# Ledger of designs, part 23: designed miniproteins, single chains

Each design is a single chain, and the fold is of that chain. pLDDT is the mean over its residues in the fold that is shown.

## One batch from the design tools (miniprotein)

Design m768
Fold by ESMFold2-Fast:
Structure m768 (fold): chain A 64 residues (1-64)
Amino acid sequence: MKIYSKEELTEKLKELDPSAELVAVYQDHKGYILFVRGLKIDPEELSKKLSEEFGVKVVVLPAP
């Protein structure tokens, strides 16, 4: 599995949603879980776009 840095994930997230702030990243054998604040785009839509962009499963969850 190709491993992406937090910086690479943040850069792509900001490209799709400039207001988004990446708070935390969890990585497992299935892919990535991103905890994000300041989302303007729906988390499910953003998850889909990032999954397509990185070629791995990415799940975006709103951070409290």
Scores: mean pLDDT 78

Design m769
Fold by ESMFold2-Fast:
Structure m769 (fold): chain A 60 residues (1-60)
Amino acid sequence: MKEVKEKILALVARYSDIPDELKKRIEEVLGVKIGPVPEGSRKATDEQIKELEKLLEELE
């Protein structure tokens, strides 16, 4: 579970197009703050967004 938490944070840090609402949910679940990502970062696909949501649910 700890590795999943860090994978979520790494993905959010890599992708600049993660919805703010999803970022807030990640912050609540992980108990951390997510900083802004540079605009030059890659954009997340719809499937990656869905994967982030599933990972959040798995963590509890």
Scores: mean pLDDT 71

Design m770
Fold by ESMFold2-Fast:
Structure m770 (fold): chain A 75 residues (1-75)
Amino acid sequence: ASGEEIKAAFIEAVRELVPEEAREAAVAAVQSLPDSASMDEIERAILEALLAAGVSLEEAFATVARIHRRVQERL
């Protein structure tokens, strides 16, 4: 998959799985990364956005794990 396709898959997963209060911040975090960003870098950016939005550490890690699985199923 291209970097654009990978980022699109992450944005779609964020829109499905991230709580509304953190969703736009997480989408913006993915969009701010270059298309050369690794999946690990994208997942880290999502985690940081969730924590900055006030999502608990436990919920943030669980959400990133669900996003990882959803993206792997699509790529």
Scores: mean pLDDT 85

Design m771
Fold by ESMFold2-Fast:
Structure m771 (fold): chain A 83 residues (1-83)
Amino acid sequence: MSGLELLRELVERLRAGASLEELIRWLAEEENVSEEDALKILLTTLDYILKYSTNPELRALARVLYDYFSSNLPQEVLDKYLS
């Protein structure tokens, strides 16, 4: 799955009422990684997109997810994966 398709699917699942746990579980299954690794990959990818991407759709999707995770994750987790 492309990065754009993956972020679009995550945002649609979030809008459909998926919990943070359900989003991370789905991503872990799609990427064939652990839930901890899926969360790390997601947070670092969102941070990278918001800092460096010029694609407006990708940035908009990343912002929705970043704002959601920043509001729903402990500060210790955010500090660990966001630089």
Scores: mean pLDDT 81

Design m772
Fold by ESMFold2-Fast:
Structure m772 (fold): chain A 74 residues (1-74)
Amino acid sequence: PSLEEAEGAVRLALWRMYTGGLSVDEAARLVARGLGVSVGNAKAGVSTALRALDQGLSLDDAARVGAETLLKLS
């Protein structure tokens, strides 16, 4: 997947967690299916994005760092 595709998938997953109450594991499965990557790699990306949000990054910046982490592992 491209960085833009990974960023979009991670951003959507974060949004579904906050609006729909999805768990990290459920969000990771959505990202994995959308991008054709392993659930483990998707979970690393989602978890990294959540940490970035906790550290005060915007949703867009958090999605970007999560996507970069996911792609390094893929």
Scores: mean pLDDT 86

Design m773
Fold by ESMFold2-Fast:
Structure m773 (fold): chain A 81 residues (1-81)
Amino acid sequence: MLTRAAAAIAAAILESRGRPLPEEEALRLGEERAGVEVPEEKREEVLETGMNLARSIPGVRVEVEETAEGERLVRGYDSEG
């Protein structure tokens, strides 16, 4: 179940095409697409798994930025543009 959410997060990161995606929104998109709810104690684990899945794709880079307000934004870059 949680593996589906992680895969959906990876897809959402790639679909962002370098645009910032808040971690909370990435998790929500993963939950909605997978049809599951991620328990709060598993949110970081599932998000990290999703980011690592995106990073496993050749030519893909994933960066995390933290705003001055403590919000974390995920960006996925594709070598093809």
Scores: mean pLDDT 77

Design m774
Fold by ESMFold2-Fast:
Structure m774 (fold): chain A 87 residues (1-87)
Amino acid sequence: MDDTEKRIIDLLSLATQLAMEAVRPEARPEVNQLFFKAATHISNGDWQGAISSLQQVIELIREHAADPELAEKAIELLQEAISLLQS
């Protein structure tokens, strides 16, 4: 695994943890499903699919944020992961 792929996985792991704490309980299953889709796309080398799934996660976090500070941190990590996937 190269350093970039490891960084993306680390960012997604932390972002998932923060997002699950940040969003309302009713939104957690959908957020978790989209993180699973993003991870599956990355595993299959489908970076465009991963980017699309992560963008949908960001939208859900914004819509369902119960903790704005944790939501902002999760979104920042996801934006960094998307930037790395685009490079």
Scores: mean pLDDT 85

Design m775
Fold by ESMFold2-Fast:
Structure m775 (fold): chain A 74 residues (1-74)
Amino acid sequence: MLPLTFLHAGAVAQQVRDTVEAARNGEISQREAAKKLGLSQSTVSKALKMPFDKAVRYLLMKTSEKLAKEELAR
């Protein structure tokens, strides 16, 4: 596990980029990408209709919202 918050955030951003690229290349399905990111398939599907840069930013925002809500639910 990553010890530093900054390092952890960087790893999450890289995971989002890798997942979006794999989904765009047809290496994984939209459902699989949603499972890897912990988001809904509809959110991932909407993002994949955007240009790559916009899709990554959108999914990072949604992942951040999910993490914040998960922390509040604890």
Scores: mean pLDDT 73

Design m776
Fold by ESMFold2-Fast:
Structure m776 (fold): chain A 75 residues (1-75)
Amino acid sequence: LDELAARARRLAEELLAAVRAGASEEEVRRLEEELAETLREMRELAAATGKLAELRAAVESLRPLLEEVGRLLEA
């Protein structure tokens, strides 16, 4: 789970940086797809291993980054 959580954080930071830099819709979509896939894998692994508290902590750490991305994309 820790490896996937670290990957999700990196992808969220890259997505935020890409959106702020005015990257193409294609690049933003690719990063969104990779992040969504990583988050799905984290959820499945957390459910299988009983690590829901670790999943919650990881998701909460990503929330401000994802909220900022959403705000910029909807503006």
Scores: mean pLDDT 78

Design m777
Fold by ESMFold2-Fast:
Structure m777 (fold): chain A 92 residues (1-92)
Amino acid sequence: SKADRDLILRYSSLKVEFVGVETDVELAKKMPREEAIKMLEEALKRLEQILEELEELKKQASPELQKEIDKFIERVKELIEKIKEELEELKS
Protein backbone atom coordinates (compact mmCIF):
# COMPACT_ATOMS: atom_id res chain seq x y z
CA SER A 1 0.00 0.00 0.00
CA LYS A 2 1.00 3.67 -0.48
CA ALA A 3 0.05 4.91 2.99
CA ASP A 4 1.22 8.42 4.01
CA ARG A 5 2.45 6.95 7.31
CA ASP A 6 4.94 4.65 5.53
CA LEU A 7 6.09 7.55 3.32
CA ILE A 8 6.66 9.77 6.39
CA LEU A 9 8.69 7.01 8.11
CA ARG A 10 10.87 6.52 4.99
CA TYR A 11 11.28 10.29 4.63
CA SER A 12 12.37 10.51 8.31
CA SER A 13 14.92 7.73 7.68
CA LEU A 14 16.37 9.71 4.73
CA LYS A 15 16.64 12.83 6.93
CA VAL A 16 18.61 10.82 9.52
CA GLU A 17 20.89 9.45 6.77
CA PHE A 18 21.46 13.02 5.48
CA VAL A 19 22.58 14.19 8.97
CA GLY A 20 25.04 11.25 8.98
CA VAL A 21 26.44 12.40 5.62
CA GLU A 22 26.80 16.01 6.91
CA THR A 23 28.75 14.62 9.89
CA ASP A 24 31.06 12.61 7.60
CA VAL A 25 31.70 15.72 5.43
CA GLU A 26 32.74 17.69 8.55
CA LEU A 27 34.96 14.76 9.65
CA ALA A 28 36.62 14.68 6.20
CA LYS A 29 37.90 18.26 6.80
CA LYS A 30 40.04 16.86 9.69
CA MET A 31 41.48 13.94 7.69
CA PRO A 32 44.62 13.66 5.52
CA ARG A 33 44.02 14.46 1.82
CA GLU A 34 43.67 10.85 0.54
CA GLU A 35 41.25 9.89 3.37
CA ALA A 36 39.29 13.14 2.88
CA ILE A 37 38.89 12.37 -0.86
CA LYS A 38 37.61 8.82 -0.14
CA MET A 39 35.18 10.09 2.53
CA LEU A 40 33.86 12.86 0.25
CA GLU A 41 33.44 10.47 -2.72
CA GLU A 42 31.48 8.07 -0.46
CA ALA A 43 29.39 11.00 0.87
CA LEU A 44 28.64 12.05 -2.73
CA LYS A 45 27.41 8.52 -3.62
CA ARG A 46 25.20 8.43 -0.50
CA LEU A 47 23.72 11.88 -1.29
CA GLU A 48 22.98 10.83 -4.91
CA GLN A 49 21.15 7.76 -3.54
CA ILE A 50 19.20 9.94 -1.05
CA LEU A 51 18.25 12.30 -3.92
CA GLU A 52 16.96 9.35 -6.02
CA GLU A 53 14.88 8.01 -3.11
CA LEU A 54 13.45 11.50 -2.37
CA GLU A 55 12.34 11.85 -6.03
CA GLU A 56 10.54 8.47 -5.79
CA LEU A 57 8.88 9.37 -2.45
CA LYS A 58 7.73 12.70 -3.92
CA LYS A 59 5.73 10.84 -6.63
CA GLN A 60 3.70 9.06 -3.89
CA ALA A 61 3.45 11.95 -1.39
CA SER A 62 0.58 14.31 -0.53
CA PRO A 63 0.87 17.90 -1.90
CA GLU A 64 2.01 19.23 1.52
CA LEU A 65 4.66 16.52 1.91
CA GLN A 66 5.78 17.13 -1.71
CA LYS A 67 6.56 20.78 -0.79
CA GLU A 68 8.63 19.64 2.21
CA ILE A 69 10.46 17.03 0.09
CA ASP A 70 11.21 19.68 -2.60
CA LYS A 71 12.88 21.91 0.03
CA PHE A 72 14.93 18.94 1.26
CA ILE A 73 15.92 17.99 -2.32
CA GLU A 74 17.35 21.52 -2.71
CA ARG A 75 19.39 21.08 0.52
CA VAL A 76 20.75 17.74 -0.77
CA LYS A 77 21.68 19.32 -4.14
CA GLU A 78 23.47 22.21 -2.35
CA LEU A 79 25.60 19.76 -0.34
CA ILE A 80 26.37 17.72 -3.51
CA GLU A 81 27.68 20.89 -5.22
CA LYS A 82 29.80 21.85 -2.17
CA ILE A 83 31.34 18.35 -2.07
CA LYS A 84 32.08 18.45 -5.83
CA GLU A 85 33.86 21.82 -5.43
CA GLU A 86 35.86 20.52 -2.44
CA LEU A 87 36.87 17.35 -4.36
CA GLU A 88 38.00 19.46 -7.35
CA GLU A 89 40.19 21.58 -5.01
CA LEU A 90 41.66 18.50 -3.23
CA LYS A 91 42.48 16.76 -6.57
CA SER A 92 44.11 19.91 -8.09
Scores: mean pLDDT 87

Design m778
Fold by ESMFold2-Fast:
Structure m778 (fold): chain A 80 residues (1-80)
Amino acid sequence: MLPKDVSKEELEKIADLAEQRAEQSTNPESRRVLTLAAKIARRMAKEGKTLSEEFEATDPDDWEKRSALGVASHIYSELK
């Protein structure tokens, strides 16, 4: 289930962790998705969007963006 009330500060933390994991990743696909997750999280933080709002606005066929949002949600679940 998507968190509704992820704050700007939490989104910035998600972006920082996603970037850190991208730099540490030896898998090019993982690095790509993590980098995109960080970029999207920073944009959401600036625009004041929640993860739920961004998922709703995302095209169902945009598998790359949906994967990145999934990664962002997973990182958020680790932050608590």
Scores: mean pLDDT 76

Design m779
Fold by ESMFold2-Fast:
Order: sequence, then structure tokens, then C-alpha cells
Structure m779 (fold): chain A 84 residues (1-84)
Amino acid sequence: MKEQIQKDIDDAMRRMEDAVIELARRRGRYLALGDDELQAGKRALAQGNNKEASYHYRLASEAYALAGDEERAAEMKKLSEEAS
């Protein structure tokens, strides 16, 4: 009985570790997406395409928010509103 309880705990811990690693991987992808969209927004703004810049800054804001970077998400939202 005690041996079975320990196995159940070990299995639960392994599933938690796998979930944490998956979340970290997804966050890294959202950070990279945010950086790509930020660069696209800057390029659009440099070309005078304010609507396209606003769109890319909005996507960057959403990507940074999904990555847990609330500070960059807020900054990108402000840039999107200013470009509109």
C-alpha cells in the first residue's frame, strides 16, 4: 500500500515536470513571435504604413502577454495605439 502511494506520487511529479517544460517552451516561442512582430512593426512605421505598423505592434503585444511579459505587452499596446 505505501509502495503504491509512492509510485502514484512519482508519476504525478513526472507529469508536472513535463507540463512545466512544455509551458516554458511555449513561452519561448511567444517571446520570439513578439520580437519578430515588433521588428515588422518598426519596418512598417519606417515605410510610413501606420496601419500595418499598428497591426504588427498589436500582434507583438498579444504574443508578449501570452509569454508572461506584461511590461513589453503594455509597451507594444501603446505603440499600436500611437500608430493608429
Scores: mean pLDDT 84

Design m780
Fold by ESMFold2-Fast:
Structure m780 (fold): chain A 118 residues (1-118)
Amino acid sequence: SEEIKKLLEEVKKLVDELQAEIDRFRATQTDADWDRVRRLAGEVSDKAIELAQLADKEGNEKLRLTAMEVAALAGEISRLVDEAREHRDDPERVQALIDEIKSLVNKIKELIDKALKE
């Protein structure tokens, strides 16, 4: 449906913004930088939940499951942001968490790009 396509494109835009933000990250990022990543991850989660609800109403079970996976991955990004902020005095650990966040963002992007092709 056009509504599903519009929501997928909105999620893709938010994921692209999240990827651009996290790609600039270093272990010494500010609280304001982490707040932006956390906000974007929250917006991805909220839109993915909205997409899952619409997919359910339209009987698209495959898209519902994909959207719920995207929401779960975005929730994990938020958790990793909180962990990085707690350990900001450990640059090696913060860098590993940044790399994990980048991996999760790439996974979300692949899921959304695949859904847009179907």
Scores: mean pLDDT 88

Design m781
Fold by ESMFold2-Fast:
Formats: sequence, structure tokens, C-alpha cells
Structure m781 (fold): chain A 69 residues (1-69)
Amino acid sequence: GNDVIVKVALHELKELIDSYPSLSEEEKEELRKEIERQLAEFRDLPEDELVKKINEFAKELEKKLKELS
């Protein structure tokens, strides 16, 4: 179900944040909270839309990480 998809996405996106050594722990924590809020908004979507929105969000997050680094 969606809970498994969200859990996997949360793990992978947090791992992505942790892979940026130039970010402070405060910046990483703020990004982790943003991820949790955004995925909570997507949780009630149909599975196909959830996957699409997670993929779009992941691309925007990677862009943001590059801007912060």
C-alpha cells in the first residue's frame, strides 16, 4: 500500500540528504521536515499519482541540495 511506498521514499530521500557532507545538521533537519510534510500531503493520493509526485519531488529536492551545497 501507500504506507510502504512513503516509508521507502522517506528512507531514500533522507539518505540523499545525508550524502551531502557540506550541509549543516540544521539544514539537513529542515530538509528532513520538508520531506516528511510533503510526503504526508501525497499519502492519500492514488498509488500511480503518489509515485509520480514522489519522483517529481525527488528531482526538485536534488536541485535544492545542489543550490545549498
Scores: mean pLDDT 82

Design m782
Fold by ESMFold2-Fast:
Structure m782 (fold): chain A 106 residues (1-106)
Amino acid sequence: MEEAKEKVRKKLAELLLKKNTEENREGAEELLNTPLDESQLSNAIVAIAKLEANLPDEEQKELMKEAVEAIKNGASIAEATKIYLKNIEKKAKMTDLVNELLSLLE
């Protein structure tokens, strides 16, 4: 439903604004004003998890490998995003944030 997408968009923008950087403010404004398809929603969720985890690029790339391989093996974008979120939860111990992001995907 469009109401659910709007709620998700606002929640993701709120999480971006938590860091209060210029780049995060611009990203939040773009999210609030852009319609989200499944791919765009998953990309936004991944970006938020990456920003909040604040892990080195090499570790972020390793966490993404499993999600990318799942897509190559026929998994949906949503399923691949869930795999990435579970990996980042274990690595960064971000249980509360990951649970919030997973609830947006249901």
Scores: mean pLDDT 66

Design m783
Fold by ESMFold2-Fast:
Structure m783 (fold): chain A 85 residues (1-85)
Amino acid sequence: MEEEKRIQRLAEEAVAAAGTDPSRAGELIVQLYREGHEEAAERVLEALATIDFADLPGVTREQAKRALLHALAGDVEEAERILAA
């Protein structure tokens, strides 16, 4: 029960962090995958790509997904650079 609440909080934190600290968002998504919470990680990726980054006029959906992929691969600097566009 509390673990599910923690996972939900991590997902919300990742979405919130994407606009100010993409590296943190990436770390949280990687953490969810490493802990075996694939469904939660997938929901975070969907939220980040379709909610948070959709408001950035210089960022396409493809760029948002690419930034998330770089963050998951540990290349948070490139992810941040893409999102800062």
Scores: mean pLDDT 66

Design m784
Fold by ESMFold2-Fast:
Structure m784 (fold): chain A 99 residues (1-99)
Amino acid sequence: SMLEEELKKELERKKERNLKASEILNAYGRNAEEGEKLRAELKEELRKEAAESEDTDKEMKEVDEFMQQLDTRLDVSRYAADSLRKAGDDVDAQIQAAK
């Protein structure tokens, strides 16, 4: 059915975007400049694809929502990484004090 074909295309598109989001998150973990470059490149690619789509307004809105979700994930990941680093530093300080 046409509905099944549309659902398959939507799932494939979502999977590809999630893979790119994971690559950006991993890049930020290695180097913030690399992560920012990849994020900017993805945003430009998605906006170009949206501009070439049959429903530009809908696709542009989906791009903005996806980028907002990615930014939220980055903020959460940075907060978690900072919290883990601080906890590690506190443990290391305790180990040194116990020697």
Scores: mean pLDDT 75

Design m785
Fold by ESMFold2-Fast:
Structure m785 (fold): chain A 86 residues (1-86)
Amino acid sequence: YLKELAEKLGVSEEELRAIWQEADTDGDGLLDYEEFKAFLDRLLAPKGITLSDVEKKSIFNVLDINQDGKLSFEQLARNLVFLLKR
């Protein structure tokens, strides 16, 4: 899923992982909603994509399958691939 996501976003897997690691301020491998917003902004701003807070929250809720308020990198990579399929 990581390779497919990176290809769909037009970034390298290394760049995607680096942006994730920068957003993960606790170093626990999980992002809360505020960290996720920062991640999404860093990822999409260079592409000229602007999302509203409502859109960001909708994406977070779709990706947070466990409903625990946290996302792992694997959940993000896997579920964003499905979300980005037309």
Scores: mean pLDDT 70

Design m786
Fold by ESMFold2-Fast:
Structure m786 (fold): chain A 93 residues (1-93)
Amino acid sequence: SELEEEIYKKVKEILIKYGVPEEKAEEIAKEAAEELVKLLKEKPSLPPEVIAGAVATYAARKAGEATNLSLEEVEELREELYKELLEILEKYL
């Protein structure tokens, strides 16, 4: 899926920018992309804001667990992921 590939690439890029090691960024980005596509298929009535928020929160939490990010940095990461994921979803609406 073109959408899944775009989500994977963007999440990986942002995670690496925040200092997540490449191998962990790839694992988290893959899980985030798969979960986003699953939510779109299984819960088509969910607003894109809810889907973007759920996936951004998941990815930021996993990054925080895998790295030495502060709680403030995890929240900044979540906000950036949310904004970028929502923009991608709006393109595929």
Scores: mean pLDDT 88

Design m787
Fold by ESMFold2-Fast:
Structure m787 (fold): chain A 71 residues (1-71)
Amino acid sequence: MSPEELAEELARLTVDTQLAVERGELSDAELEARAARLAELAAQAEADPEAKEKAEALLRELVEAHLAARA
């Protein structure tokens, strides 16, 4: 997985999981599976500063877009 692919997957999965949790759409098993995948991706990003920086930037953009849509 490239740093860009890792950053995109981590940022998207983080936002999608948070939205699903807010909507009460995840079962305990689904939440555990997503948490495990997020932890795996976060550990990979922690080892790669470029991926971490890109993921943080993408996550900020996605969160800001979501908040703007809800205002």
Scores: mean pLDDT 77

Design m788
Fold by ESMFold2-Fast:
Structure m788 (fold): chain A 93 residues (1-93)
Amino acid sequence: MLRKAKAMAAALKSLLVDGRKLSDKELEGLAEELGISVETVKKLQEDAALLVEANPELARKYLNKLTEAINNNDEEAAIKAYKELMEEVEKIK
């Protein structure tokens, strides 16, 4: 879960701060760094893009929660924010 939370934060940051999706090379590097599959990171970027398209304010709220929890090494808060974000994504699908 924490590895997926970190991948989600990176995808949201790229979309909301840089205004772009992560490239295939960046997704491969992120997957390698976090020890998860490239397929998982690609799917998380798709989920992040759906949330940003549907509700950019909510996406920023979750980016802030994830970033704060990760920077504070609060694994429980990061996992909680990730789970809540994925529930919001499921409502959009």
Scores: mean pLDDT 86

Design m789
Fold by ESMFold2-Fast:
Parts: structure tokens; sequence; C-alpha cells
Structure m789 (fold): chain A 90 residues (1-90)
């Protein structure tokens, strides 16, 4: 069902985002980007908890857009962005 598939996608994206946040937090210069991603991850988790699947979709889209901006500054994160986009497009 669509809801179950959406939660599965969100869970995969959250796992990838957590890995990216840890990498960004290794560099003090990127704490703002790490914080932005953390805020979006919290928004996704809250939306799942509230069964607000439209908010889950919107927050996931914002994660991908944010990751694209971060990958422009941090090309080393491109493989993780590609993984997140693949999870989102499944």
Amino acid sequence: MEKEKLIEKATKILQIVSKIIRKLMENPEFLEEARELLDLAVEIQKAIRNNDYEKVKEAMKRVIETLERIAEKHPELQPLLDEAKKAYEE
C-alpha cells in the first residue's frame, strides 16, 4: 500500500541522512548544513508519528533539495546523495 511504501522510503532516507550528518559534523565549517539536515530529519520523524503522510512526502523532497545544495559544496557526498535520490524515486 502507498503509506507502507512511503514509510519505507522515509526510513531509508533517514538512514542516509544520519550518515551524512555524522560526516558533516566531523568538520566545524559544515555544522550549519548538519543542523539543517537534522531539523528536516526531526520533521520527517514527527510527520510519521502523526500519520501525516503528505508532510512526510514534502519533508523528504526538502531533504533531497538540501542534499543537492550540500553536494555542490561537498562533492565527496555525491554518492550518498545518489543513494538518497534512488531511495526517494523507488
Scores: mean pLDDT 81

Design m790
Fold by ESMFold2-Fast:
Structure m790 (fold): chain A 61 residues (1-61)
Amino acid sequence: SSMEERARRVIAAAEEALASGDRTVLLAVHHGLQEVLADPSLPEELRRELERLLARLQGRL
């Protein structure tokens, strides 16, 4: 689904942002992650992964 594809792209972007430490990229990905998490159609497995990434991103901001 388009939602699952978007979620997987945000996961990849979040991992790259965490590796780079670029604050501008971290902020952009943090915003995108929150938007994806707000969608109730997001599968639970992806939701759990995104919630863990959100916590890691918040720790870096």
Scores: mean pLDDT 84

Design m791
Fold by ESMFold2-Fast:
Formats: C-alpha cells, structure tokens, sequence
Structure m791 (fold): chain A 78 residues (1-78)
C-alpha cells in the first residue's frame, strides 16, 4: 500500500479536495440536527479533518492515529 510519503503533489491535492468534500457533506447532514448534538458532531468532524490534514501535510501519521482513536472513543461515549 502507498504511504503518505509516497504520494506525489497531485495525489496530495486530490486527497485534500476529497477530504474537504467529505467534511462539507458531513457538515451539511449535521446542520439538520438539533442542538446540542449539532455542535458536538460538528466539533468532532472538524477535529477529524485537522488530524487527517496533520497526517497528509506534515506526515505526522502516528499523531493523527492517536487523535483519531481519541475522537472515536469520544464518539462511542455519545
């Protein structure tokens, strides 16, 4: 499998675009939910995006995995 270090600039740009599209779709779905669930889920989505960008832009894959694991545990507590 390809690592983040093996992605060329075009593949990284496509990954950023795909991530932004997925985040926009998730935010649109969440916008229909009532408070406080809407704010909580929006915060989780934004933190997930930040973790994935940290891995993609800075190559901090292990840090991103740790953050994603923490976010999954937080989501499971809902």
Amino acid sequence: PRTLAELDEEEKAKAREELDKLVAEAEAEIAALPEPERERLLALVRRTRAALLMALEEGKVEEARAELAALQAEAEAL
Scores: mean pLDDT 73

Design m792
Fold by ESMFold2-Fast:
Structure m792 (fold): chain A 129 residues (1-129)
Amino acid sequence: SMEEEEVRKLAEEAAELFAERYPELAELFRKVLELLIEEFSPEAAKSFLEALIEALRAGDDLAFVQVLMSMMSMSSEETQKAIAELLLGLLPHLSIEAQEVALRGLKELGASEEVIEKAERILEEVRAA
């Protein structure tokens, strides 16, 4: 459908913008986008993709993390795990404020104890450097 074509075009734009900023995480982000498209309606997927693109274009890491957390709160366990893995990879690249929001979101949305421990270790290492 035309809506499915719009969603796929937005997903490709989001993936390209993300890969320019975070090339090592590009495949994890593409996995999150694939799960988003499969799980959500075209209207919901379009809304999330437009918000992600806006945050990436603005270089607003806090807004980007907030969109990922909103997606995670409305997602299946499989999609939540993929978003949590992406957030772990993003932590070293985020501002202190965005790091704090990401860690809080992982705790509030029920990420596993192992994921939370990994996030806390990453933040200790990044903040010690």
Scores: mean pLDDT 88

Design m793
Fold by ESMFold2-Fast:
Structure m793 (fold): chain A 79 residues (1-79)
Amino acid sequence: SSLAEELAEYIANGGKIRGTLYDENWNSLGERVITGEFSKTEAFLAGIEYDEKTKKDYLLVFDPKLGLAYVDPEKAEKI
């Protein structure tokens, strides 16, 4: 399994991570906490998307202020 799948399982089991959110063009949107539960202030894990260009999985998240965004699992940290 990919690192993205391992972090998604960690979040699904009540864990949280901190990571930089990126848009579809890889522009930084800022650092956020990502959770598996709905929050008004934290990003929510929505899924995993494979990127054919980089050949790896990314975490798909929904932030209530920023919308849909991507997190690089290799640069995220568990909190």
Scores: mean pLDDT 86

Design m794
Fold by ESMFold2-Fast:
Structure m794 (fold): chain A 95 residues (1-95)
Amino acid sequence: MKKELEEIIEKLKKSPSPAAQKVAEELEELAKQGKVELALLLGKAIEAYIKGDEKKAEEYVDKIAELLNLNEEEKELLKNSVKAAAEAIKNPNAP
């Protein structure tokens, strides 16, 4: 596994957020399936949205879309999913 991905996963595991724990588990599962680049890009996109760097997050989403040959509709669904995951991690107790 890439060191950057390990660092992202460890940070998510140390979060008190249940959403962060689930994201960490999903990234580990993708890495176990050999989808290390996808896991790394997803982790970086989520981290960028958490930091409020939407432009950087969109660059990572674009790279994922290219890697997976997503159409525009699938890319928008991915972007919304990544944003939702980041928001759940940032606001673990949000009503």
Scores: mean pLDDT 81

Design m795
Fold by ESMFold2-Fast:
Structure m795 (fold): chain A 88 residues (1-88)
Amino acid sequence: MTAEDLRAAAREEAADPRLSPALRELAAAIAEAESLEEALAIALARAADLAVEVARKAGAPQEYIDRIRAAAGDLAAQQAIMDEFYAA
């Protein structure tokens, strides 16, 4: 994976109407990254901090928190895990 490959994937996710506006904004920020390292840092920091914090505040079991953390860098997978928790 190159920085261009990651930016292309992030741009595609930013245009995905199935994602929430917040996840599309995150994808758009990743698409603007100048390097693979910067894009990964944005993805890891926001995915880990925001997804885990939201899940923790919502009272999510440790199993869901661990799954969200493991899916860092995959916005669609993180959204699916959050949707699973909220459906339960």
Scores: mean pLDDT 69

Design m796
Fold by ESMFold2-Fast:
Structure m796 (fold): chain A 60 residues (1-60)
Amino acid sequence: ASARVEVEGNTVVVTLRTPYGEFTITTVAQNQEELDQALAYAQQLARAAVQQAERAAQLA
């Protein structure tokens, strides 16, 4: 599994490539503070999702 975090203007996009397919999570920030917080959270989600997908693959 792999994850990519991208910023497009005020939008944070998390793309997750898993054995079960590709998932995209999009968050639109209203200001710079919200954008910074969304980026930190998106990076945490990406790491957690990759770890979960890898563990699921080990159990299958």
Scores: mean pLDDT 77

Design m797
Fold by ESMFold2-Fast:
Structure m797 (fold): chain A 64 residues (1-64)
Amino acid sequence: SKLEEQWLKRIDELYERRVAELKARFAADPSITEAQLQAELARLDRDYELSKEQWKKFIEEIEK
């Protein structure tokens, strides 16, 4: 569905941007630890997967 494609593309773009911003911030700030970076990346990854699953289910219900 076109709605599914549009929202998934938006979710992908948001995830990629957030990961890049997070990595850039950590590279610029030596006070931030590698453990903190890894924890935030893991959180973003979980949020990304959850967002994709939720929107796919939502669109399937609407298009039925």
Scores: mean pLDDT 80

Design m798
Fold by ESMFold2-Fast:
Structure m798 (fold): chain A 147 residues (1-147)
Amino acid sequence: SNSEKGIEDVVNKQMDLIDTIEQSAQDILAAVRAFKDTATALAKQEGGDVKAVEDGAKELEAAIREAKREILSKAGNPEEAKRTAEENAARIKALVDEFAARMKALVPSGAAEIDAGRDRLIALIDQNLATITAKADELSDLIEEGK
């Protein structure tokens, strides 16, 4: 029936949004690990505080995991999922800036590489936010068509 197909289409779009959120978190976490590895190598070369790099990366990874959890908890409401993703993206970008500032203080000679890593992370966060937003909008439109 047309009604059953409408429900199936909504469920499929909701699963697509969930998969997008999960993949986005995985991609951002991988980028944080790559940035941490670069900052750790720079800190080791300069005789700097490797533990401070690892602690900062752990804080950033924890924030990304919490963001994933919060956004997924709202996946049944695309407008709330979108808003929660926007709020968490802003918080994570602020934490990336703070992490980069701390790393530049620890290894001033590596400032250009740290800034490049920060810029890549911010760009990736913005790209993933745009993808989540697009999937949330598609789900929202489909729900409105079913009313």
Scores: mean pLDDT 88

Design m799
Fold by ESMFold2-Fast:
Structure m799 (fold): chain A 58 residues (1-58)
Amino acid sequence: SSLQKRLKKVQEQLKKIDEQIEQLEKQKAETPDPKKRFEIDVEIGVLYVQKAVIKTIS
């Protein structure tokens, strides 16, 4: 059904975002520079907002 296909797409999108967050957190752990750490935190924050939006509109 279209609802099952939509749910699967949502789950795949959320998984992709979680993988991107994990990658950025690993990069941050290796980044001592405070400016670069802040930039990574902003990117992580944007991804969490994207997750919230996807969960709301799906």
Scores: mean pLDDT 87

Design m800
Fold by ESMFold2-Fast:
Structure m800 (fold): chain A 63 residues (1-63)
Amino acid sequence: SAASEAAERAGRAAAEGDGEAAAKYALQTFNHGNREAGLRAAEAAREGDGEAASLYASGAMAG
């Protein structure tokens, strides 16, 4: 799904240190899933925490 793809891209960008791209993709996950989890993913991505960003983005997809 679009949410799954956005979450994977967010995690990869965060792991690579690209907080801006990670936040953008995490917000796309938010638009397609659970809003709270998506916002947490975006926040973690901006802080450079790729593991947390991936985890929260996955939660956003699950609803």
Scores: mean pLDDT 65

Design m801
Fold by ESMFold2-Fast:
Structure m801 (fold): chain A 60 residues (1-60)
Amino acid sequence: SEEAREYARRIAEELLYSGASDDEIVRVVTKHLVERFGLSEAQARRLAREVLEELKRERE
């Protein structure tokens, strides 16, 4: 959902600014998406990766 994506983007952005690794960002965002939105771990992990790729593309 769009709400889950926006939430994921906010968390990923904060972690990225703090210097977290890609793997750490994906892990943390996945956990929050499962807990907050009830997504399956696989769905949450996929969304977390997509969001991280989007943020990196936007910064370059």
Scores: mean pLDDT 84

Design m802
Fold by ESMFold2-Fast:
Structure m802 (fold): chain A 67 residues (1-67)
Amino acid sequence: NAAGRKSAEAAVEAARAGDGTAAATGGYEQFLAGASPEDLERAVEAAREAGVGAGVRGMTKALEGAK
């Protein structure tokens, strides 16, 4: 779904700008708003590849709770 892709792309863009925390917050809030676990998993993978440590940690924790 679009929510996971949007979160992943936000994480990548924030990493390029040097603000992984903002991306992590946005992605986690998408999960709380009802994003699917599959969308979050895609966001986590994209954030990991982008090197956004804070984003990865937050999204991964949310995904673990969902599975």
Scores: mean pLDDT 55

